Designed miniproteins, single chains, continued (3). Designs and how they scored, part 52

Each design is a single chain, and the fold is of that chain. pLDDT is the mean over its residues in the fold that is shown.

## One batch from the design tools (miniprotein)

Design m9791
Fold by ESMFold2-Fast:
Structure m9791 (fold): chain A 84 residues (1-84)
Amino acid sequence: MSILEEIMSLPIEELSEDFKEDELAKELLAEIDKLKRLSEEEKEKLKKLVLSYLEKGDIEKARKLVFEAQVYDGIELLKEVVLG
């Protein structure tokens, strides 16, 4: 299962942007901004999904979502370095 496929299949109107002032939200959004293999649209959808989970109090899912995106980014970056 791919986190990117989940993000891309969600309608953007179901994602919340209201929970932006919490310190944890700022840290998670900053980590998403560090990702090099995601497009700006993918980063925006990921941020909205993370904020939606935090707004619902689902901190575990928010952290897992960012972690899985970081793992994906690292694997894709490593493939480019190793394979040319």
Scores: mean pLDDT 69

Design m9792
Fold by ESMFold2-Fast:
Structure m9792 (fold): chain A 66 residues (1-66)
Amino acid sequence: TPSIEELVEELKSVASDTQRSMLDRTLANPRMTDEGLINVAQHIATVSTNEEAKKKALELVDKLRS
C-alpha cells in the first residue's frame, strides 16, 4: 500500500504546473492538516483534464480519509 508521501509524488508527476504549485504550497504550510490536503486533491480531481491526474488525486483523497 503506497504511503501518503508516495501518493503525493505520484500526483505531482502527472499534475499540471499550477496544480503541482498548489500541492507544494499546501505541503509547505506548517499548519497543514489532512483536511487541507484533501481539499486540494479534491479540487485537482474536479478541474483536471488529465484522467491519470484525476485518478491519482482520488487515490490520495481515499488514503487521507482512511
Scores: mean pLDDT 82

Design m9793
Fold by ESMFold2-Fast:
Structure m9793 (fold): chain A 75 residues (1-75)
Amino acid sequence: SFEELLAEMRALIEQVRRALAAKDLARAKELLDRLIELVRQLAEQGHIDDPEAQALVREGERLAAELQAMLDAEA
């Protein structure tokens, strides 16, 4: 359901935050890839324009940018 999808996205976002705080970049990448898949499902279900869904998508984009910056710093 839509509510289950949002709950899974929230759980993944919290896990990404923890992985980034621990500097576990491999885990953060894996979790963000799963989040991208949920965003795709959200769009397919026609819920991409929901304000709560959009807030989660924006947070995911912010976390992806943080991961990329950390990867670039370690290269």
Scores: mean pLDDT 85

Design m9794
Fold by ESMFold2-Fast:
Structure m9794 (fold): chain A 74 residues (1-74)
Amino acid sequence: SEAQKVLDTVQQLVADGASRDEFIAELRKLLEEIKDEELKDIVSRLIKELEAGRISPQGVLDALEQYRLAKEAE
């Protein structure tokens, strides 16, 4: 799923110790590839929160994991 692809990418960035700027750049690239409008809105919001310093990279990972779990639960 697109949500899983985004989550896998974010998990890898956290594991690699990516900077906030690298995180923002990679999320922006992912945003261009996402077709699901709900996921686009979530990722766009997370990018804005990262830029504002209101969320950590771990917080982004946690938010995306919660979104994935909610979609799997149906």
Scores: mean pLDDT 81

Design m9795
Fold by ESMFold2-Fast:
Structure m9795 (fold): chain A 86 residues (1-86)
Amino acid sequence: AESTVKDMVESLKETLETEKGIKITDDTTNEELAQYLLELIEESSGLKLSPKDREELIKLIVELLSDPERKAEDVLAEIVDKLYEL
């Protein structure tokens, strides 16, 4: 079965709790989730992002996270494409 944005967010929460000890709550905003996701991407990939590039990616990720039924693969592909444009 294809993962949705909702499934991706749940996996992100589990990863943050398991690997970073960060407790994610229902009050956590899409902006905060986008920041955590971007930090994990930077750590796993070794990418060095400028503050401007980070801000642009956070904005994109927030927009993509606004649709919980969207395919996670499509969201990740758009993030990767944006990273290659930077």
Scores: mean pLDDT 77

Design m9796
Fold by ESMFold2-Fast:
Structure m9796 (fold): chain A 99 residues (1-99)
Amino acid sequence: SAAEAEARARAALEAARAALAAGDVRAALEAAREALREALKLLKLGNYEAAAKIATEAAELAREAAALARAQGDRAAALEAGELAGLAGILVGLAKRLA
């Protein structure tokens, strides 16, 4: 259901924020990807507003993860974070156009 997807996405965004605060880029990226998967489910269910909001927050967290990965010298994680931010941005654009 849309409510379940939104609740799962919110839990994943909170986990991503906690991981970033702990300096754990890999855990933050995993959680942000989960939030984006739930945002895609919301998009498919026609909940464009919730999908856009969650994808926007996931994109912001992915950009923070990219900055942290660069500071840690983890080039692979920085590239993965950049890709995730880009994908989240595409989802935001799609959700806003369909709203």
Scores: mean pLDDT 90

Design m9797
Fold by ESMFold2-Fast:
Structure m9797 (fold): chain A 90 residues (1-90)
Amino acid sequence: SKKKKEDAEIMKKIVEEQMKTVKEHINLLKSKKDYKSAIEVIDEAIETLEDYKKLAEEKLKDEPKLKEEILQLLDRAIEELERQKKEIEK
């Protein structure tokens, strides 16, 4: 439906804006060598993105193509954060 397409576009924009803010915060903490806080920010962001995956599954259950698009976006964001966490943990 048009409403669900609009909801999906809003969700994409929220995720993109949050990822930008999270990455800026992680970079700031890394510049201060505050790796513990950087990991905590990453873990909290991953939990938030996992909650968005649950929301997308429920809200877009009748719109499989939109659901797949949102879930792929969220999975890529989570993978990026997990990669950053591994680099810090080296």
Scores: mean pLDDT 86

Design m9798
Fold by ESMFold2-Fast:
Structure m9798 (fold): chain A 96 residues (1-96)
Amino acid sequence: MKDELLALAAMFRSIGDMLESQGKYEEAAESYRRAAELAEQADPTDWEPWVALGEALEKAGKHEEAAEAYRRAAARARAAGDEEAAAEAERKAEEA
């Protein structure tokens, strides 16, 4: 079950990376959102997918959604015990 969620998350992450390389930031953000949701189901302390989503949303001009994605990343980083990653994600949310 966890391995299946991680495999699907990796697939959507790869699709997002490909779309971002083509400048399709809105489509990339949608793929990264799916990847983040799947990764969180497998490991609720995995914050990196939510950071990737936030960065794609900023490039797409969706600043409020980017801030929300970064706040989700900060919450997961804290759950993982990584206060430095949490503080960085919160700073990105404030700047988005």
Scores: mean pLDDT 85

Design m9799
Fold by ESMFold2-Fast:
Structure m9799 (fold): chain A 61 residues (1-61)
Amino acid sequence: SSALAARGRAYAERGLAAARAGDADTSNMFGAQAHILLSQAGQEDEGRALAEEAGRAGREA
C-alpha cells in the first residue's frame, strides 16, 4: 500500500512536470497511471485530485 502510494505520487509529479513543459500526452498518461495506483493504495481522493490537475494542465497545453 505505502509503496503503491509512493509510486502513484511519483507518477503524478512526472505528469505535472510534463504538463508544465507542454507535453500533454505524457502528462495525461502519467496522470491516469497515478490515479490508478493511488486508488489501489486506498488514496482515491488524492489520486482523483492529482489526475484531474494533470489532465486539466494537459488540456490547456
Scores: mean pLDDT 79

Design m9800
Fold by ESMFold2-Fast:
Structure m9800 (fold): chain A 57 residues (1-57)
Amino acid sequence: MNLRVLEAEAEAVGEKGRARARLRATFSDDNTLLSGTGEVEFDEEGPVLEYREAVLE
């Protein structure tokens, strides 16, 4: 499986010293589209990265 990012968007929301970014990306694998969403959280001590969800379509 060879995934390539076709489109990625990020939106940052949150308070000072703590921000959340919603990630939305579409991948292509052998002409199959995969969509996933994730959440990236930044706190005062640094970034905390966590990808929570991916879905096949």
Scores: mean pLDDT 49

Design m9801
Fold by ESMFold2-Fast:
Structure m9801 (fold): chain A 79 residues (1-79)
Amino acid sequence: SILEELRRIAEEEGSEELLRAVERLEEVAKDVTEPRELEVLEKYSTEALELAKEGKLKEAALTLEIAEGVLLLYRAVKS
């Protein structure tokens, strides 16, 4: 999965911020079953992976934090 690749990069680069962001999003992703949530997860995790591959680890972590926030908002409104 994209999140597994991001976790690997975080561990290899020693990025605590990226590792934490991945772990938090993985926890939220366990309950993702709706198409809208899957689309958000795929879009933001893909963008974060590309940023991480460019060495932009802080930006990658922030992108995953945005994804977490969006998914939590969707759940709050039953979307």
Scores: mean pLDDT 84

Design m9802
Fold by ESMFold2-Fast:
Structure m9802 (fold): chain A 65 residues (1-65)
Amino acid sequence: APADSTTAGAAAQIALANGGSLEEAAERVVEVGGATREDALRAAQAIADGNGKEAGRLLEEGGSG
């Protein structure tokens, strides 16, 4: 099923808040939302940088492609 950008973003934020790496956050996004690993990593990086709006955009685009 396509990733829900909100749920995937929340999973990445939780992983990062618990001291996880960008790769760990990306794995949470892939497991929860089914986004590609590359899009998940970019979204996790955007979340870590405090840019939640960009993370949401990336996850929405990744869910359709």
Scores: mean pLDDT 71

Design m9803
Fold by ESMFold2-Fast:
Structure m9803 (fold): chain A 59 residues (1-59)
Amino acid sequence: AEAAAEAAAKGDAVAAARAAVESATQGGWNPHEADRAGAAAFTGDAALARREAERASKS
């Protein structure tokens, strides 16, 4: 989650999306939530990317 937020804040959409998906899938076992987290990170919204990755991890 933190890695995705940091990458998004720096404007690296690809790194942010990748980190968000990895965080969500490794922790949450939820492919749909992981994809949502990746999409949010890809737009560069660091706060949203972190929030979605955390939600996916806990789901």
Scores: mean pLDDT 61

Design m9804
Fold by ESMFold2-Fast:
Structure m9804 (fold): chain A 68 residues (1-68)
Amino acid sequence: LEAEIVKLVEEMEAAGVPKKEIAYQLYERFKVPLKYIGELVGVNETTISNYLNDIGVKDLVRAVEKVT
């Protein structure tokens, strides 16, 4: 799973896919944690959260991070 996700990210970057879209797909399709997505695309977790909020998963991302 981990190696497959890394390969997918590399292929998407090579194809010119924006980091925001890569982050969204990793979170929605593969349920990858925000921190790990940040490490994969080279940005911090807060930036990934902002990407997902922009695309329309605002309430879900905030609820998941807030509820403990």
Scores: mean pLDDT 70

Design m9805
Fold by ESMFold2-Fast:
Structure m9805 (fold): chain A 87 residues (1-87)
Amino acid sequence: MYTLSPEVQAEIAELRKKPVDELIKELKELFPSTSARDRNRAFLIALALAPEHFDEVEKILREYLDHPDPVVRNFAIAALTALRSVV
């Protein structure tokens, strides 16, 4: 179960100022990264999109469950679990 802090909520609100299509593109580009920084940004983008675009975000994350890199697969499992707990 994931509890959103006021700081995380403020960061998500800032991300929501961006166009939705740009956020979806950035999510797809950053999620398969082996960099923790890039994956953390992708996760915040997923949280920003989830309240209004849950189905699209879930679809994208589910595609990474079949990714050949186990780091990407494990992060997809964690992200899907967290999103289901928040939304």
Scores: mean pLDDT 77

Design m9806
Fold by ESMFold2-Fast:
Structure m9806 (fold): chain A 95 residues (1-95)
Amino acid sequence: MEEEARAKAYLEEAMRALAAGDREKARAYIREAIRELTKVMSAEEAKALGAEWIRELGRAAGDPALEAEGLRLLDQETTQVVTADDIRAIGDEID
């Protein structure tokens, strides 16, 4: 629950950064949100929950382009985390 609260706060900062035109800052916040969520859930579950929150935040902002961009960045960063989790799931190779 504490990890989820931190992740949501990071996604709120990411959406604010996107609204300000700072995609690098938004990507960094999305990465931190995924990192927090993947401590307590799978990368797939983290992506689903993150997407739900980004849709809520984009809807609150009234900007479909902001929502779409946030979802795109989440997909890109989650793909990187899923790749890392796949390597860790093979775990015998990194122990």
Scores: mean pLDDT 75

Design m9807
Fold by ESMFold2-Fast:
Structure m9807 (fold): chain A 55 residues (1-55)
Amino acid sequence: MVELTYLDGETIELKATSEATITLKDGKKIKLKPGEVLTLKRSDIEKIEGDVVLK
């Protein structure tokens, strides 16, 4: 599960509560372990693999 928080219209925070993979539009893949937090622009995200919960 990934907790997604909108910080503003462009920036989001992703907090993993289980293993998740984030694929960026440039083809990069970021694997998150439970407890890891990632902040990035939502426009850079291609997809999120895992259960996503909006906070």
Scores: mean pLDDT 80

Design m9808
Fold by ESMFold2-Fast:
Structure m9808 (fold): chain A 100 residues (1-100)
Amino acid sequence: DEEEEIARILASLEEESEEMVKRVEELAEELLAQARAQLATVKTVADAQALMAALAPIQQEILKLFDEAGGGRRITEIIRRTMEELDALFAPFAAEAAAA
């Protein structure tokens, strides 16, 4: 049955997508956890910029996985939420830099 073969291929592709989603979620959680942990030591705009630079390799790995996955709604949403939360964590320093 050609229909059973197609269903099996589609299930395999969906399982690969779930693995990619999980890896992106794990890296996103690591990025945010490192940002939150190190924010306690961030006192100046320069410190905030240095922390963002230190987090860049994890951000690049997330983007690489996004590209390898060919995009996708769930991965895009995880990246969007992660970047919004990261921006929110650094918002006080961005506001201070803009006020100076």
Scores: mean pLDDT 76

Design m9809
Fold by ESMFold2-Fast:
Structure m9809 (fold): chain A 63 residues (1-63)
Amino acid sequence: MKEEIKEKLKKLSDEEIHLVARAMGLDPEKVKEMLDNDELELTPEQLERAIQALKAIEQRKKM
C-alpha cells in the first residue's frame, strides 16, 4: 500500500502534490523533496488523507 501510494505521488504534477500534501497536513515542498529522495514516511492518518486526496484527483482526471 505505502509503496503504491508513493508511486502515484511521484507521477503527480507539482500542483497535485501540493493538494495531497495539504490534505495530509504536511508542507508541499517537504513532501516533494522526500518523494525525490524516497524518504517519505507517513503516519496512518496522513496515509488515509493521502488516499482520499489521490482518489479525488484520479476521479477528476477521468472527468
Scores: mean pLDDT 74

Design m9810
Fold by ESMFold2-Fast:
Structure m9810 (fold): chain A 64 residues (1-64)
Amino acid sequence: MTADETLAVAEEIGPLVDQLLKSQPEKGSLAFSALLDTFLDGQRNSLSADELTARLREVLDRLS
């Protein structure tokens, strides 16, 4: 994944993370761990930016 692709993923996911932490701040550590694990797994499996974004959104939806 390129730096530009990584920034695009961050721009899509950032607002969703902010919304989760504003509603459920106690989930911060759990959200960080789950999102980081999903990101690293996506990199290892050479997922596209779109596929990685979709999986990160699914993780955030499950945490909400």
Scores: mean pLDDT 81

Design m9811
Fold by ESMFold2-Fast:
Structure m9811 (fold): chain A 74 residues (1-74)
Amino acid sequence: PKVLSLEEMKESAVKFLETLKDDRAWPAGLRYLAREAEKAGYPDLAAFLRELAERVEAGEISREELLERIRNFE
């Protein structure tokens, strides 16, 4: 298994989420990605992705805004 860079993790997360046509799957998808980020050594990204999952479930964030926030994560 390759250890991904932060940028590669972000790109992989965006691409994975874009394959999910049903937005109802996005909270589970974001939590899956958060676990992968933790395994890769990016706990801050993992916490960020879990927070986004909660915002999606609450209807507080759009699909487009969510993807943009992931792309701009530092």
Scores: mean pLDDT 80

Design m9812
Fold by ESMFold2-Fast:
Structure m9812 (fold): chain A 79 residues (1-79)
Amino acid sequence: SLIDQGNQYLSQGDYDQALQYYNQARQQAVQNGDDVTRSDSYDGIGRVYQRRGDYQSSMDYFIDSGITQIRSAIDRTTR
């Protein structure tokens, strides 16, 4: 998957490639309404920024990931 490729590049320290794959995964997830993959892509992007020492951007992406997870969970319990 695109998330798995992003994770592989992140582990290798290739942050530009990792961001490219995570952003592609995010775009596809948004088009498909896939909140799980969208959340995973935000988490991956947050980890890249953390590795780069941009802790503010990292935190913002982790918050977006968490909000996406909570929204998806609320949707499932209120239907």
Scores: mean pLDDT 81

Design m9813
Fold by ESMFold2-Fast:
Structure m9813 (fold): chain A 91 residues (1-91)
Amino acid sequence: MQVDLTDVDGSVRDGLELARQNGASDELLDLAERASQALKDASWATSDGRLYTEAGALPYLVADLSAEGQEDLALRQAQALIDNAETIKKD
């Protein structure tokens, strides 16, 4: 499957919209968007394209967890990714 690396922002938007439709809270949607942005910023700072791919994939993971009613897990996963991305960006 080719990830369209030219439109990761589109993938983030589509994934967040799917998560919203699956019942994700405004808090989870905001946190997921911030996590994807932090991963993109870390990717640009380190030139690590894997982080850029993860930024596009994260909203879809949040959408799947929201569909399963696992919002607490989704919130913890998004926060952990923000914390890790901020650590990578500083190094």
Scores: mean pLDDT 77

Design m9814
Fold by ESMFold2-Fast:
Structure m9814 (fold): chain A 78 residues (1-78)
Amino acid sequence: MDEELIREAEELLRRASDEEIEQMVRALEAAVERAKELGAPEELVEAIEEAARALRARDYRAAAEAALRAQRLLEEWL
């Protein structure tokens, strides 16, 4: 269930340190740049950008939802 996966991701993010969250944000920002270079769909790029923005804001719920959306879009594109 999506709700269970979102809850698990949210819990993992809440347990991460501020430094770990900032490292994840940098990784997501790098992923956005790479996805654009590879010609990824706009929806995928937007989902990764939303996940990075939510993480920086410590909105763990929104970050988890955006990350799961990005994963589905990535699987559909690949």
Scores: mean pLDDT 84

Design m9815
Fold by ESMFold2-Fast:
Structure m9815 (fold): chain A 85 residues (1-85)
Amino acid sequence: MSLRERVEEELREFARSLGVELPEEEIRRMADRIVAAAQTGDIVATMREMLRAVREISERAIEAGKNVERAREARERADRQLAAL
């Protein structure tokens, strides 16, 4: 499995864990950003894109009214980690 396919699957699983189904185009867009950062060898940039994806998926769950407390906690953790980078 390619890095991109692995990242896409992890993002789908995270979205599923929050009870949301995202369009494949959105999963692909987020995965492309993470993979592009990883290909530069910049670990901090890669972590930043991963945290942005977590934040974005969590926001979609909150908007959909799915697992709202768990999604808010994930978003707040991602925001704190992004601020620390």
Scores: mean pLDDT 86

Design m9816
Fold by ESMFold2-Fast:
Structure m9816 (fold): chain A 94 residues (1-94)
Amino acid sequence: SPELARLEAALEEMLALYAEVYRKYEPERYEQLVEGARRLAASYLEAVRAGLVSPETAVHAFRQTLVQELRDLNVPEEEIEALRARLDAILASL
């Protein structure tokens, strides 16, 4: 599905941005945090494929969950705001 391919590409681009922040602030747990985020993205992609949620709902939920995780990791709010701006640019292309 072209829609699923676009969603998968968007989730991968978002994951790459989160991975940059994880590497900077949590280098010792980087691989575990990236794998966790990747599994979450795969879970949302499968939920969309199964017709359980819309692509828009999946992307919004993924974004909100990972932003909250960054706050829980004490990532500076300025870095989170910069990340949110980059995520908004990805979402504008969907």
Scores: mean pLDDT 85

Design m9817
Fold by ESMFold2-Fast:
Structure m9817 (fold): chain A 75 residues (1-75)
Amino acid sequence: KEKIEELRKKAEEYRKLADQYEKLGDTFSKLADEYKKIDEEKGNYYKALSDYYHGKAQIYRDKAERLEKEAEELE
C-alpha cells in the first residue's frame, strides 16, 4: 500500500523535473530561432542547449513512466 504511494510520489517528482527541463529547452529553442538571423553561431549554440535539455526532460519522463508501471504491477 505505502510502497505504491512512494513509487507514485517519486514518479510525480520526476514528471515535475521533466516539465522544468522541457520549459528550459523550449526557452533555448526560442533563443535559437531569434539568433538564427542575427548570429548563426549563437543560434546553433542555443539549439544545442535546447536539444540537451529536451533530452534530459525525456530521460526523466521515461523514469517516471517506469515507476508508474511498477506501481501498476503492484496494484
Scores: mean pLDDT 85

Design m9818
Fold by ESMFold2-Fast:
Structure m9818 (fold): chain A 126 residues (1-126)
Amino acid sequence: VEELFEKAVKYANDAIDELTRAAELARQAGNEKVASKAEQVRTDLKNAVDEFKRLAEEVSPKEAAEYFKKQLEKILNDVQGVLYEAERELAGGDPETRARIVAELTAAQNDVKKAIEYAKKLIEEL
């Protein structure tokens, strides 16, 4: 159970780092809209991780995992939205910069999916 909790948090934190790099790259490319959207999703994800940890300690590990799964599913939709916006907004820009931003957002999407997988396993074990 603790290992599943740690894995869910690890993948969520990896996604936070990837969203941070995507925002930085988008800002450097002069695309404040993509940067701001990536930063907002990163903030929402950080808040979800903090609340997941609080609920696990203060309320119930099962209720924490159920909350975290729901928040991660919403965040996955938001990450997909930022990825689609980045592909649209950056289509006329430098291809290498666009590819790097898309790669970071794709990595964030994959890590959020992994965090959801471990949150689901946590619910099954609890």
Scores: mean pLDDT 89

Design m9819
Fold by ESMFold2-Fast:
Structure m9819 (fold): chain A 63 residues (1-63)
Amino acid sequence: MKLTPEEAAKIAVEAARKAGFTDAEVVSVQLTADGKYYAVLLSDGRVILVDVETGEVVAMMPV
């Protein structure tokens, strides 16, 4: 089942919080061009990639 952008944002914030970034806020959520991931940009400059079918966090990248 495909995640909503809101579900992907919640997963990204939870992942950041567990990594120690409790003050990070969602700036934007963008579906990748291939439709496989949500790219969630956080206020601390991280991009978290969330798989749209599984909800798995596949990458956490500084920008």
Scores: mean pLDDT 78

Design m9820
Fold by ESMFold2-Fast:
Structure m9820 (fold): chain A 69 residues (1-69)
Amino acid sequence: SALREAAAGVARAAAEGRADGPEARKASQLLEQHGGTPAENALAGARALADSGVPAEAAAGILAQSGRK
C-alpha cells in the first residue's frame, strides 16, 4: 500500500538521521487520505509504521504531522 511504502521510506530516512524529511510529510498526507476519524487514522498509521519497523520517535513525529492539518 502507499502508506506502507511511505512508512518504509521514513524508516530508511530515520536510519540516516532524516526522520522529519519529505518521507515523513508524505506519510502524514497518506494518513489524512485514509478517511477515518483522527483516532482511526492514528491507529491505522501506527500499525503500518510498526509493520515497517519505524522507530517509536519517528512514528510519533509522523502522527503529530498528521494531527497538525
Scores: mean pLDDT 60

Design m9821
Fold by ESMFold2-Fast:
Structure m9821 (fold): chain A 84 residues (1-84)
Amino acid sequence: MSEKLKKAKEEVIGLLNEAISWAERRGLHDVAAQLGELLDKVKEAKTAEELFKITDQAISLIEQVDPERAKEFRKKVEEIKKEL
């Protein structure tokens, strides 16, 4: 795995952990659980394509409950993509 991909995975893991904490604080337990499953998939991702498919799923999930939060999440993911 490239060093840049490893760094991107670490940044996405941080972003997902923040989203999980946000969901739990708001009582969105189902959303938090689904984001946790996506976090596990991120840890196993071997390519940038796999990584960003998972982030797209996270964005779609967040968008159903908070479109503004999903927009911020998407912006941060796009910044991570530019560093690859």
Scores: mean pLDDT 85

Design m9822
Fold by ESMFold2-Fast:
Structure m9822 (fold): chain A 77 residues (1-77)
Amino acid sequence: SALHERIVAAAEEGLAGLEELAATVPASPEIEEALAAVKAALEALKAAKTPEELEAAARAFIAAGREAAKVILEAQK
């Protein structure tokens, strides 16, 4: 499915951007855990087989990405 492939590609770019931001701050367990959650959500997104699974996985990815961005931004203070 072209839609699934595009969503996965966009999610992979999003994770790469978060990893680049994380590289600008000292490593911490909180950042490592948050990035691990984003990576796990990306794997669920890749594994989605139905439109319902894809929507659920995409929402989970967005939530995990938002939390990772928050943790990284807080580490800059």
Scores: mean pLDDT 87

Design m9823
Fold by ESMFold2-Fast:
Structure m9823 (fold): chain A 76 residues (1-76)
Amino acid sequence: PVEELVKLVEELNKDKSLSEEEIGDRLALLIVELTNSPEEGYKLAKEFLKKIEKERDKLIEPIQKVLDSIEESLKL
């Protein structure tokens, strides 16, 4: 599951035309598709953020902002 989110981010990182909203929507949809409950979605998002932490600096700014927004929402 986490590896699929990492692959999506790598694909999105090559498409510089996508907005933050479009990037966020695609990540959220994939999390929902890979999990059976909101609780599982929360855990998957948290593990994904940990997995990608070292590679975040290599990503385009819109993706970094979306990841920051996801991280902040998980603290609430």
Scores: mean pLDDT 78

Design m9824
Fold by ESMFold2-Fast:
Structure m9824 (fold): chain A 100 residues (1-100)
Amino acid sequence: DEKKANYYKLLIESEYGMFLIHAHVLLDAVKKGKISKEEAIELLEKAKERTLKRIEEILKEAEEEDLSEEVKKEIKEYAEKKKEEIEKYTEEVKKEIEEL
């Protein structure tokens, strides 16, 4: 069912998008002197860990669905790509914070 596959991909994309917004807010908070660099990096790492855990929970839900193995693999590969993008963006934002 393509509709169910698209639903799980949308949930993963939503978690990814929320992480990007949160990371940007933390970077902006440091730039405005509202939090320390150390606090921002700690909160960013916690946000990353929480987001990755939520994506894993979405994948477990998708695995329990009556979907073909091919579709389940597609959802998993999509999630793995988004997890890599989260890791990369986390390191980029950490570097920007450290360079302030």
Scores: mean pLDDT 89

Design m9825
Fold by ESMFold2-Fast:
Structure m9825 (fold): chain A 110 residues (1-110)
Amino acid sequence: MEKLVKLAEEIARKIAEALGLPEELVEAYGKAAGEQVRKAYEESREKAIELLLEMIFRYYNVTENPEEASKWIKEIAEIFGLEEEKAKELVTKIAKKLGVPEKDIEELLK
């Protein structure tokens, strides 16, 4: 739980910073995301994974930084104990649902 909440807070803060939000809103946005992921995990592991991946793709869409996005995808796989193949399948499924281009999905899965 704590690792998931902290990961959500980190991703959300980085999105808010990239959008040029004030420091107080960056912190508030991070806390809100952490709480959302906590509630999602209480409902199901799958909902928590989906929410985290949606945040990562939002970050990538804003920043076009594949290195940080790929790092967070790896962290999700480690936290949930997902095999590489299963992690890639879930990432691809969520990315396609969100309309992410195939070339960007390939870049993020490197």
Scores: mean pLDDT 80

